# Designs tried in a protein design run: designed miniproteins, single chains, continued (3). Part 53

Each design is a single chain, and the fold is of that chain. pLDDT is the mean over its residues in the fold that is shown.

## One batch from the design tools (miniprotein)

Design m9822
Fold by ESMFold2-Fast:
Structure m9822 (fold): chain A 69 residues (1-69)
Amino acid sequence: DVEGVRRVYEAGVDDGHAIARANAEKLAKELMKIDPEKGEKFLKDSLATIDANRAKAREEARRQAEADV
C-alpha cells in the first residue's frame, strides 16, 4: 500500500517540521534577549531553511514510498 507508506513518511516529515520550527523560535527568542538583530536574522534564516527542507523531505518521502512498495 503505497498510499499508506507515503502517509507515514509524510506524517514524520510534518512532525519533524513542526518540532524544528518550535525549536528555532525558542532559540531565537533566547538569542534576542542578548542580541535582538542577530536573533531576528537567526529566526528568519532558520525558518526559511526549515521550510525549504520540509518541501524537499516531502518529495523524498513520496519517492521512497514508491520505491519501497
Scores: mean pLDDT 77

Design m9823
Fold by ESMFold2-Fast:
Structure m9823 (fold): chain A 81 residues (1-81)
Amino acid sequence: MLSKEEIEQILKDIEDLVKRLPSADEVTQAKLVTAIGILGAAIVMSEPENEELRKKVNELVKAVNAGDYETALKYIEEIKK
């Protein structure tokens, strides 16, 4: 199971990746979106019984896939709380 410190580091990594998306080319965007999905799955798998965390991570990944990076950043902030 991931520690709280490891989850906080992964959330920071996701935030950094999301902030890179608006200025990235199509190939780089595909790589960043894939990395965000993998990191989000790792967070959910660390706390499989946490339905609220799973819901927030799913909404984050949906926002990223939809190109709604402002909403994605809001969900990262909500997960950090």
Scores: mean pLDDT 83

Design m9824
Fold by ESMFold2-Fast:
Structure m9824 (fold): chain A 60 residues (1-60)
Amino acid sequence: SFVDETNRLRREADDMRRNAERTMKIDPVKGMVLMKEADVLTSEADRMVSLIDSGRKDSA
C-alpha cells in the first residue's frame, strides 16, 4: 500500500541521513552524496502522501 511504502521510504531516508552524518566527519564528499540521496527519498515519500490526500492518484 502507499502507506507502507511511504513509511519504508521515510525510514530509509532517516537511516541514510544518520549514515551521511557519520560519513561526513570522515569523507565530506561521500557524506554529501548520501545526504542528497536521503533528500530524494524524503521527497518521494512526501509526493506519495500528497497522492493519498488527493484521493490516491485519482487527481494525478
Scores: mean pLDDT 76

Design m9825
Fold by ESMFold2-Fast:
Structure m9825 (fold): chain A 65 residues (1-65)
Amino acid sequence: MMALAREAAADVEAFIARREEVLELEKTNPLGAAGLRLAAAVSIAIVEEAGDLELAARGRAALAA
């Protein structure tokens, strides 16, 4: 569980940092953008289950944009 939670946290931080790139990708490659959003949603769920509610909330805000 710990290794998975650490990888998920890194994935959520990376998604938050690259949110604008995902929004631009959605205009030219919507399936690719959807795949990145799905991966981020899974990582957010893992982070939330691991107890990092603050990071999960930040990740959800990035997904909503």
Scores: mean pLDDT 79

Design m9826
Fold by ESMFold2-Fast:
Order: C-alpha cells, then structure tokens, then sequence
Structure m9826 (fold): chain A 104 residues (1-104)
C-alpha cells in the first residue's frame, strides 16, 4: 500500500530526528508524536500542500517543546494541526505551527 508506505517512511524519519534532538524523552511519547507528524505531512500532500515544509515545521515545533519538557503542549498543538489539515485548512495549520515555534 503506497499510502501506508509513505506514512511509515515519514513516521520513521520523524522518530529518528526526535530521538536525536531529545534522547531522554519518553519512547511512547516520541512514537505518538512521530506518528502525528507523519499523518500531518501525508494528509498535507493529499490536500495539495507542501508536505516537506509541513513535516519540517511540525518536527521543529515538537523538538523545541519536547526539549523544554512541554510534551503535553507539543501533542495538543500537533493534534490541532492534524485536525486543520484533515479539513483542508493547510494555511491555518502552517500558521498555527509557525506561531507555536515562535512561542517556544
């Protein structure tokens, strides 16, 4: 399945990057966040958006918040971004993630 393969590739890439950035973070939390980032990126591609930009931005937000011990906030922001990309609101998802990164 091409879609499943894309999701797995994005998830594995996000997980490797998160483990490198925040090696002491909880593994279950990292797996969940990596899965959210992968889903956000793949859905962005499906909606005609820039999936690589969305992936990098979501990963930057997650890394910054996790480095500060703000895992619950990282999850909340990523879940909101996920909902926005599911609704086709790509520009709003980008703005949300950019604002979260600036606030971190």
Amino acid sequence: DSLLAKLRERRDRALEALRAAVPDADPDTLNYIATLIAQIAVITEYQGGDSDRMFDLALAVASALLAQGRADEAIAVLRKAFKLVMQGEIDKAVALLEQALEAA
Scores: mean pLDDT 89

Design m9827
Fold by ESMFold2-Fast:
Structure m9827 (fold): chain A 77 residues (1-77)
Amino acid sequence: PLLDSELPAEVFREAGERAEAEGERAEAQGDLKTAVSYYLGAALDYQLAARKEPENKEYREKAERALARARELQGQL
């Protein structure tokens, strides 16, 4: 992903939140491989938001939690 995207941090945050919601839905249905894919996507989007607004600790925390969840589920595969 491009660091110099003209999109504001909010767009990446919203994309991350949607990916995270899809991950939660897949996880609830037992589709752990799909859940991992969505959580990794969410982490990436949150990292892009954090790079746009480095002072916003929430974006970094959301990225770290999504990545940790993906790794946890990968350990179960």
Scores: mean pLDDT 84

Design m9828
Fold by ESMFold2-Fast:
Structure m9828 (fold): chain A 82 residues (1-82)
Amino acid sequence: SSEEELKKKLEEYKKAYENLSEEEKEILKKIREAVENENYEEAEKLVEEFLKKHPENENAKKALEYLAMELGRERLAQLQAE
């Protein structure tokens, strides 16, 4: 089911986030704060820097996707539109 698939994906991505260093978690926190402040240009720069430092790090990529999924949920709750 889609619910089970989403749950598995979230669990895998959450584990990737938990396995990050404190320094890596700090950069993800800054990305989240930039988005929450509607500073999308800053968030984009931080994402590029994060990926540039970790181009082949699957855990870093999955952690970023976990953050993006949380962000997507917040946007959908606010907009309730197409």
Scores: mean pLDDT 66

Design m9829
Fold by ESMFold2-Fast:
Structure m9829 (fold): chain A 59 residues (1-59)
Amino acid sequence: ISLAEKLAIAYSLLSALLKTLSPADAKDAVIAFLKSVLGLSEAEASALANNAAAALNLL
């Protein structure tokens, strides 16, 4: 999948999880999802989760 699609998935999941979880727990859950479901590395998953968090802070 494209980088834009990965970012959209991370953003959508983080947004949903922030309704029930703390920012730290929501971010950890997004990283775990990206690693387990999409097969991403720790570094890539963390970068995507950080970008999604930054986007939410700008909104």
Scores: mean pLDDT 79

Design m9830
Fold by ESMFold2-Fast:
Parts: sequence; structure tokens; C-alpha cells
Structure m9830 (fold): chain A 90 residues (1-90)
Amino acid sequence: KVGVIEGAEPPLGTKVYYDGKLIGKVIGYSERGALVDSEKGFKVTASGYKIINGELVITSAEEIEPIEVEKKEPDPLSTGVRALKEAVLK
């Protein structure tokens, strides 16, 4: 099937990988790079990436810039860790 040509942005919904692990999907593009919606529900901008086999691969973690988090509450996992800190203290 027709793949992504060099120098072209991959389509929205393209899988995003870092260090061989799926981290999210492309949701848009900006002057700063590709906008990625992570599996954890936060958004990041990837300025350092390569297109490999129709997928977006981030080449450096230092090129990932977090976008403002919309959530007003702490992460449910963070709340769980906080409760565990009180309960698991021997």
C-alpha cells in the first residue's frame, strides 16, 4: 500500500514509538513538531523523530516537550501511590 514519502508528515492516528515501545498516536502537527496523544492521556510534542515503515519513531527523549495537562485532579495512579504510602508503611 502507499506509504509515507520522505519529507511528508504521517497521517493522523499514526502510531508513535520510543525505544521500541508504543507510546501513543499522532493527533496533529505544529511548528514545534508532531503532536502526540499518549496512552496515559497527556499530550506531548515530538520535535526529533523519524518515519519508519509508516510509523513515527522518536529518536531522543530530550526532544519530547510536554503540553499543558488539562486534568485538574491528580492522576488516579498517583492517588493510589499516595494511599499505598500510608498503608504499606510496614
Scores: mean pLDDT 60

Design m9831
Fold by ESMFold2-Fast:
Structure m9831 (fold): chain A 58 residues (1-58)
Amino acid sequence: SKEKIRKEVILGLLEIALETERMLAEDPSVPEAVREEMARAAEQTEEHIEELRKEIEE
């Protein structure tokens, strides 16, 4: 269905976002405040990915 395809596309985009957030959180050239923000964003993105995966499997 179109709904499943939409969710799979969003999942792929979230996985790219997570990788980018993790990269920035670990980059010593990035300011500490931004690294902390990216670490928090990564945690939220991981939770969103897990929830969306459960929805796709239903």
Scores: mean pLDDT 86

Design m9832
Fold by ESMFold2-Fast:
Structure m9832 (fold): chain A 55 residues (1-55)
Amino acid sequence: ATETIVVSSKDKKEAEKKAQEKKAELEAQGIKILTPISVQEVDGLYHAAFIVELP
């Protein structure tokens, strides 16, 4: 199954950093990462998102 992981912050660089940290944590657990991290701004918040393959 696929799942979208989203990390949100008021600061774009903070959202990117936290998303990269979460991606590394999931990769260390053997979870497959399917997409690069993408960042979008919605209502003053930055959402950094990527897709994973869950067992």
Scores: mean pLDDT 85

Design m9833
Fold by ESMFold2-Fast:
Structure m9833 (fold): chain A 58 residues (1-58)
Amino acid sequence: ELEEEFQRLAEERNATFFSADVETAGTRERVLVLLRRVTDEDGSPAWHILESASEVLE
């Protein structure tokens, strides 16, 4: 399952992921985004997108 893959990647890369379920016209989709938090050279926090994917949930 895609969510399990993103959980594994988050653990391996010291990252986090977000998921959201959206429904349009009777179709449900899960959207997943894998993000890494980094500290910029000026000390500011920033987020980098590592991966994104979606899957249809019937």
Scores: mean pLDDT 74

Design m9834
Fold by ESMFold2-Fast:
Structure m9834 (fold): chain A 67 residues (1-67)
Amino acid sequence: SMEEEIEKILEELKEKLKTLSGEERQKYVREAFERIVELLKKAGLSEEEAIRKAQELLVKTYLEATD
């Protein structure tokens, strides 16, 4: 499902955030954001809703990875 695919993306990102820093970290965050936005748009969300939801999920994941 879309939810399972998003969860997988976030879990992979969380592991990368623990091991990478600087430009590499920013690259993976950006790629995860773009993938999540695309999945949400394909699931029928508007661009604005998809962006907002992706930002919310990434902020939560970032905070959990950097504690």
Scores: mean pLDDT 83

Design m9835
Fold by ESMFold2-Fast:
Structure m9835 (fold): chain A 68 residues (1-68)
Amino acid sequence: SLPALTPEQRAELLRLIQGLVEALRQHPDMPLDPEFRAFVERLQAAVDAGDYDTAIELLLEWQRRVAA
């Protein structure tokens, strides 16, 4: 489940997610770490499906994992 977010926090996270997905679409030849590429591809799939809650969960899980 998502953490308790304000509507403003949720909207900001979605803007960041959309920016990241768009950056990958604009630079498909960008050299990325394979694990980071897989993460962004999962993020793009969630956004393309309109599943923004899953996209937010993926971003937060990635942030927790890289901070460990």
Scores: mean pLDDT 77

Design m9836
Fold by ESMFold2-Fast:
Structure m9836 (fold): chain A 74 residues (1-74)
Amino acid sequence: SAEEIREELLSKLSEKDQKQFENLLKVAEDLVKNEGVPMEVALDLMIQLAEREMEGHPSQELILEGLRRLKEAV
């Protein structure tokens, strides 16, 4: 489930990286709620944003994999 994927990923991230991941999810949720964007599309936008903004970050690949798994679960 999406909840299980989220919990598993959070257990592997530092507190700072957990906050960044939760911020990406909040932006996706805001796009769905306020802009009428489908969740699958919102998650794709977050993947693109994380690829760009987290370039060179040690947790980038883990966060990207987590976002891709969440997209597949939606």
Scores: mean pLDDT 83

Design m9837
Fold by ESMFold2-Fast:
Structure m9837 (fold): chain A 96 residues (1-96)
Amino acid sequence: MESYGGKSDDGTAVGAAASGDRVGLTAIGNPEQVRKAAEAGAKAMGGELVAYSDDHAVVRGPGTAEQARAAMDAALEAIGGTRVKSKPIAAPVGGL
């Protein structure tokens, strides 16, 4: 399983992960940024929106790590965010 993450300056967080032939993208934060991230991510990975509220969106679709990376890159570009490479298993973070 491969996972990727990033944030915008306003604190909107985007994460994408792939496992086997399935890809997911989650966006949480500012309502307008969440919408932009989910829309761009869904388009990039050929996925569909499975959950949406003002501050939260989940997109799922078929694909591999390549689609997860493309979805996250598109989502971050749409919200002006910065990509952070995540390890397959995220370690507990003791700080910000």
Scores: mean pLDDT 73

Design m9838
Fold by ESMFold2-Fast:
Structure m9838 (fold): chain A 89 residues (1-89)
Amino acid sequence: MIEEIVENLKKILEKLGLPEEKLKEVEAFAEKLEKLLKDLPNLPEEEQEKLLKRLELLKELLEETKDADEEKQLEIVEKRREEVQKELE
């Protein structure tokens, strides 16, 4: 359900009404993640572990935002965006 996670993340970000520039940053990240996930079986084991950890962070973000108001969802996304970006490096 990798595509589902990426699509749900995009929907949450669009729903939050983020400034266009920030929304595009997160969309670009989600597209990179989706591409990496498609190549997952062909990646070295160490890279697979890193990608799975990033995916787990995104799953936690989604679970945390599911029951939150749109305002609180924005705060959660903003806070975790920096963590996710640093893990991507």
Scores: mean pLDDT 64

Design m9839
Fold by ESMFold2-Fast:
Structure m9839 (fold): chain A 70 residues (1-70)
Amino acid sequence: SIEEIRKTALRNLERVAQRTDGLSPEEARELAEWALEGRWEKVEERVSPQTLEAIRQIVEARNERIEKEK
């Protein structure tokens, strides 16, 4: 389902942000939501270029799965 795809992407984004840039769980959640909403300017302010690349790939994978569900 689209809900499960979104939830999986959210969890993956949170883990990447916490592991790579050491963000708190609250910061990682906010960042993950911004990324899923396409608020890239806000994401870029908070994370390293390496984390940004990882986040972009997770969002792209989520978007592809949602497109296949339509």
Scores: mean pLDDT 77

Design m9840
Fold by ESMFold2-Fast:
Structure m9840 (fold): chain A 68 residues (1-68)
Amino acid sequence: REELDAELRALIAELEARLSEFSPELQALVRDLIAAAERMLADPDTPESQRRAVIETMRLLLAIADRA
């Protein structure tokens, strides 16, 4: 869990830093995803599977930014 929370914090920071690289539609999605990740970090009862799903989605968005 602590490793997943550290990864979420790192990915939130990376997405915030790179937000301008996304299209306006993707920027809205990225902001919503950051807000969801922050809620997960605040909620100790969030299942590990949900944290992993958010991490994978964030990694995918960063990969899209790298290709654009």
Scores: mean pLDDT 79

Design m9841
Fold by ESMFold2-Fast:
Structure m9841 (fold): chain A 59 residues (1-59)
Amino acid sequence: MVTVTVVFEPGVLPGNDIINKIKELGGRVIRFIPPNKLEVEVPEDKVDELKKLPGVKSV
């Protein structure tokens, strides 16, 4: 498991769909960092899958 910060595009807020996708990847949400960042813990091999989530700018 690795802790990363997911940065969303301006104006995009992470909703339940995004949180559920993170859980499906075997990860969990640690906290929301306003205005547009989410700190998450995921398996190291799933970090690239986070970049494919809707509205993600960077990880």
Scores: mean pLDDT 79

Design m9842
Fold by ESMFold2-Fast:
Structure m9842 (fold): chain A 96 residues (1-96)
Amino acid sequence: EERRRRLEELIAELERVIEALERQRAALEAGTSALPRTPENLARLERDLEIARAMRRYLEALLNGDEEAAREEKARLERLGLDVEEFERAINEYLA
């Protein structure tokens, strides 16, 4: 099904984003990043990682038809400060 394939594509893209953020965090912690190793920069990367991971879990829940898990990850994204209405709109447009 087309929708399933598009969800799998989005999940794969988020996994690439998560890997890139994990490398950036590791470089920052090791002092090899262009960004200064400050608590603020580390906190921003950690928050970005949490958001990306929650987005991936949300899409996985949609792929599996797990409405409860999708609701839980959406609530987590809201707590992390994401505009979930805009996020859902973008996902729905992509899946249409």
Scores: mean pLDDT 82

Design m9843
Fold by ESMFold2-Fast:
Structure m9843 (fold): chain A 72 residues (1-72)
Amino acid sequence: ALPRELRVAAELLRREVEAALADPSRPVGTQTPLTAEQLAWLRAHAAELFPDPAARARALEILDRLVPSAVG
């Protein structure tokens, strides 16, 4: 089972991907409560989290725009 922190990170990204796919004109968000480590993990596991190619491509685009949380 995934650690709670990684499950939360995956769920936050999933909701952002769903919102972006529903409205492609949605403004780019750069702020996130996720740490650099959580963002790196999401990138490494994007194929497992998003088996659909369109959702995966959008997830990676969102990750590129996010500024990680300064808390660590």
Scores: mean pLDDT 75

Design m9844
Fold by ESMFold2-Fast:
Structure m9844 (fold): chain A 81 residues (1-81)
Amino acid sequence: MTVEELAEKALELALQVYKANNGNIDAVVQVLVGLLREVPKEEREEFVKILKELIKKRMDEATAKAVIEALDKELKRIQEE
């Protein structure tokens, strides 16, 4: 599976979680972070870049901004793993 394919699958699962949890941004971010842990450390920057572009494309501007900001905050907490 390519990094791009993994990012697309991650967003698909995150969108399902978003719908199932009535727009809970934290639930979306936790799914994305969980999938990021399966990505080799050297490819995580590319994965996050692709994922952010997919979020901007697939979600409305306000929701995309909230998800990206929450994701960046969570990534700063786990970047030392």
Scores: mean pLDDT 79

Design m9845
Fold by ESMFold2-Fast:
Structure m9845 (fold): chain A 78 residues (1-78)
Amino acid sequence: SDEALQKAIDLLNSEKDLSDEELVALARERFPGLPEAVALRFLAQEYREIAKLLEENGLLEEAKIAYELADRIESLIP
């Protein structure tokens, strides 16, 4: 839906410039009680889903940023 697309754009714009330390903290906050590695996998998966939604709607540059953010989050897994 148009609302889901707008929420995806807003979320990406709010989080795309976070540092590695801030992304780890975000994963822990968003997925409390999970091991850090699992929380980071779930956060990366969330951004891959956002990237696919953006790509399906022709927002190719935003989709690329979301995929790069997902890859970056996965690189933080110990």
Scores: mean pLDDT 88

Design m9846
Fold by ESMFold2-Fast:
Structure m9846 (fold): chain A 80 residues (1-80)
Amino acid sequence: MSFREAADALKAAIAAGDKEGIRKAGRDLIRAARELGMPEETLKDFEQLIEQYLSGKLPGEQAIAAVDVLEGLVAQLEAA
């Protein structure tokens, strides 16, 4: 699965409130971002944001915004 496909799947799962889909797509996204060279500290911060959403501490709009930020960081790596 490409990074783009995993990001789209995660945003769709967040919008649907599908906790199992979020866990799967989140793992796929982190794996793809790691393969593209994202730093482990960035990936751990992202995992914490997703866990905050899953525990009800973060609204879905902010979780989707976090995916958008990670997509922007990956685009910068690909452009370098």
Scores: mean pLDDT 83

Design m9847
Fold by ESMFold2-Fast:
Structure m9847 (fold): chain A 91 residues (1-91)
Amino acid sequence: MEEVKEELKSAIEKVRQRIAETRALLDANQDKLTPEQVAEARDAIAGAEGSLKKAEEYLEKGDFQNAAIYTVAAELLVVAAETTIWLGLKA
């Protein structure tokens, strides 16, 4: 169980870092994106932040299954934001 907790803490920290990098990428490139793409990326980033916060709360409670689920949810939302930004920059 302690190994699972350590792995989840590591995963959460990596997602937190990716959220910060994705936000910085959006801020640096928002003038090259449509208002719709900016809104979609912002919504996905906000969703990722919310899911990550829930993952942290479940981890603190010892609910490793829900901590893992919300960590994965946060990762998927970061991928969605990154994809929106990437497609906008390639269009």
Scores: mean pLDDT 87

Design m9848
Fold by ESMFold2-Fast:
Structure m9848 (fold): chain A 97 residues (1-97)
Amino acid sequence: MIAKGEVVVTDRAPSREEAERRARMMQELAKQLAAENKDILSYSVETALRKEGGVYVAVVRITVVGPEDSVKEFLKELEERFRAMGADRIEVKLSRL
């Protein structure tokens, strides 16, 4: 069965440069995991950067489509790695197509 998985990471950093660096690392990690999972039919990454007072907030949204079991494994691995990187907030959503 085909499913859509979504991971939204919210990450706070003291500078624009730091926020951009961390977002780029998260994007590369998602790209690597998608490449390692041959069953993934499509993936996309969107990044938004926002300034809140003296802090920069990066929001990285990763969306994948593929067989449900492959999508579940991708979401689990990605969430674990983002937590290991110290991401501020991680939201995970799975939808059956």
Scores: mean pLDDT 84

Design m9849
Fold by ESMFold2-Fast:
Structure m9849 (fold): chain A 75 residues (1-75)
Amino acid sequence: MEITISQVLVVDAADRDFFAAKAEALGYKVEVLSDDVLLVSKVVPASEVEEETGLSAEEVRALSEAQNAAVLAAA
């Protein structure tokens, strides 16, 4: 089973393309939400995330989604 881990990055608009290119080079999918906000996502094996965090893959995904929603609401 694979899960998508996502992270919202707040960056300076001038540096947006730099961070987007770097994230894509690392295997992340990049979505531009605004001039200064990027959503970076990576599909990883659930087992890798469970081994790293000690949480279930679904719990890690839910926490990431909640964190990203909070960041977007605050922006």
Scores: mean pLDDT 74

Design m9850
Fold by ESMFold2-Fast:
Structure m9850 (fold): chain A 58 residues (1-58)
Amino acid sequence: MTEVEELEAVFAGRRARLTLTTTETEAQLTVSFESGDVEVATFPTREEARAAAERLVA
């Protein structure tokens, strides 16, 4: 099952959009900064990816 979730966060004064995409085998976290920089991280479970996203939003 594929699930997509979007969050907004601020890192060191920079605004970013977080996109969490969860598949059956992995979870992918995409961080899109307002400057146009994009970073992608892959996690073995959706729980780890969601926890990472939550730490970034806090």
Scores: mean pLDDT 72

Design m9851
Fold by ESMFold2-Fast:
Structure m9851 (fold): chain A 68 residues (1-68)
Amino acid sequence: SMEELRQLLSEAAQLLEEARKAIENGDIDKFNSLIEKLEQVAERISKLNPAAAEDLRAAIDYLKKKIE
């Protein structure tokens, strides 16, 4: 449903913000945990809206590159 998609996108936005803060704090364990949660949310989004899931996966990949 569109409401389920909106809820998942809101959850993804919060997790992305927490992941950015984990990078800023050097908390790699927390970052990795948040990325696992984001990937689970992306999988759920992909069943409702594949394009939105691709956008989220691009954001996840961008954050992963910052941890190199």
Scores: mean pLDDT 88

Design m9852
Fold by ESMFold2-Fast:
Structure m9852 (fold): chain A 68 residues (1-68)
Amino acid sequence: MEEVVKEAEEKLKELLEKYEKGEISEDQLFNEALRVLLEAAEKGLSSEDILRLAKKFLEEYKKIQEKL
């Protein structure tokens, strides 16, 4: 479980970094992030952990938007 959370966090951070660098579009960012969260849920991650990951992702996304 904790390893699944860590992998999801690392994947979401990687996606945000690619978006900030202009390597992926905003649509790609959200589509891939949703895929990461859905795969974590399929692996049995709790709804509370999924919500925490999604909130953290949105907070980091807002920081990037403030820079643009």
Scores: mean pLDDT 82

Design m9853
Fold by ESMFold2-Fast:
Structure m9853 (fold): chain A 85 residues (1-85)
Amino acid sequence: VMDEVDRLIDEFRERLRRLAEEAGTPEVERAADSVDYQLVLDVFDILLQGQRDKLSDDEIIQRVRDLVEERLEAAERLVEALRRR
């Protein structure tokens, strides 16, 4: 479970790095660090809920994937809006 979760977080970080490069702004890279920290906290909450509610590893991994996708979509929309200026 943890290895899969760590891989999802790493993929999220790489996607954020690419989005920051696309935006071309150093401030976006620092903002990405804050977003990454918030994601880690939210992932920790999912893990705690999963243990309390006795969720399967697959269910926990799915919730983490959904969270990562949601945060990436929000970031992609922001970058796209900036590009269409």
Scores: mean pLDDT 73

Design m9854
Fold by ESMFold2-Fast:
Structure m9854 (fold): chain A 100 residues (1-100)
Amino acid sequence: SKEEIFKLIKEFLKKVEAGDYEGAKETLIELAEKLGYDGEEFKKLWEKLSEEEQKTLIEYMAKAFKEALKLYEEGKEEKALEIVEEAVEVVYEAMKKLVE
């Protein structure tokens, strides 16, 4: 559901702001599963990344998710969801390239 997706977005952002990157990773995997990705594949790709690569992708998603959350709170739910879906897809594609 959109409500559950944006609840996970809010939880992800709070964990990133707190420096809880392990918790942010767990929330991201759950979010990816709700968007139709294989959570085990997503987790395996993530765990092959360097710490610096993980941090870069978290910071990219945090920026996109902040924009999406703002649009969601303004009632622009479809546009907000599109930004979330695009950001996760970009991260998924980046992970696949980085683990080659």
Scores: mean pLDDT 87

Design m9855
Fold by ESMFold2-Fast:
Structure m9855 (fold): chain A 80 residues (1-80)
Amino acid sequence: SEIEKIKKELLEMIENGILDPEKWAELVKRYALLELGLPEEEAERWGELAGRATKAVAGELKKEEQDKVREEIEKFSDEI
């Protein structure tokens, strides 16, 4: 199953502490499309947020961008 492959890759990245923003964005977008059934545009937003969150955790973002990532996560929580 494609969904099972995505879950496996996400878990392996978490377990090994992999902070690859592009890979996180790709996997989260695919998960949102296939498991959650979200529209392409919304799945893209989820992927972009996951990539930016990964950059924030890796220390690659300035404080202002970290605050923006937090704000977007809060918006997604309100939309669910």
Scores: mean pLDDT 74

Design m9856
Fold by ESMFold2-Fast:
Structure m9856 (fold): chain A 76 residues (1-76)
Amino acid sequence: EEALDEASRFLTAFGEGVKLAGLPVEEIEEKLRHYAETLPPDLVRDLLAGVIVGAKLNHDEEKLELARRFDEEVRA
């Protein structure tokens, strides 16, 4: 049950990250700052994984660089 709930939370956070990758880089940065302040680090990293995948699909190097910087901050 806990493992299934955790997988569901991961997929939800990841999916939101993929959606965020469709936004302008400035809006992604603002939302990622908000999430870093309000969500647990594990969920922020799941969101960042979604942003990274979405940015790669769109060939957007600026968004990839932004997401990698936030991933480093969350790891610290």
Scores: mean pLDDT 78

Design m9857
Fold by ESMFold2-Fast:
Structure m9857 (fold): chain A 60 residues (1-60)
Amino acid sequence: IDPRDQPLVDLMVARALQEVRKNPSMTDAEIEAIVRELGDVFNLSDEQVQAIIDAVKAKL
């Protein structure tokens, strides 16, 4: 991932983690769906979306 995109990725990871912490019973598929929805809203690349998914899962 481009280092210039890292702050945006970190912000999106923090946002996704807030949603996951509100509902800790979420499945991996539901977590991925939330991150992909954020990707669509913020026009993120597939690579950025995947990096966010991987980072969120690593922090759980």
Scores: mean pLDDT 77

Design m9858
Fold by ESMFold2-Fast:
Structure m9858 (fold): chain A 88 residues (1-88)
Amino acid sequence: SSKELARLSAEYLVAELRGFEEKAEELREQILSLPGGESALKKVEEILELLKKGNLEEAERKLRELLKELPQEEVDKTILVAKALAEE
C-alpha cells in the first residue's frame, strides 16, 4: 500500500542516516517488493544527498511529499530526526 511504502521509506531514510547498514538493506529489499518501490528509493537517495549538502529546506519539502500518506505527527517526527542526524 502507499502508506506501507511511505513508512518503509521513512524507516530506510533514518537507517541510512544512522549507518545501520544491515537494517537499511532489509528495508531496501522490502521497499523494492512494493509497487513504486524503485521510485521511492530514488526519492530517498535524492533527500539523503540534499541533507548531506545542508539543503534542509528542500530536503524537508521532498520528505513531506514522499511521506504524504502518513499521519502529520509521524512525518514531523521523521523530519526532526533526519535534520538532527544530518547535523552530525
Scores: mean pLDDT 87

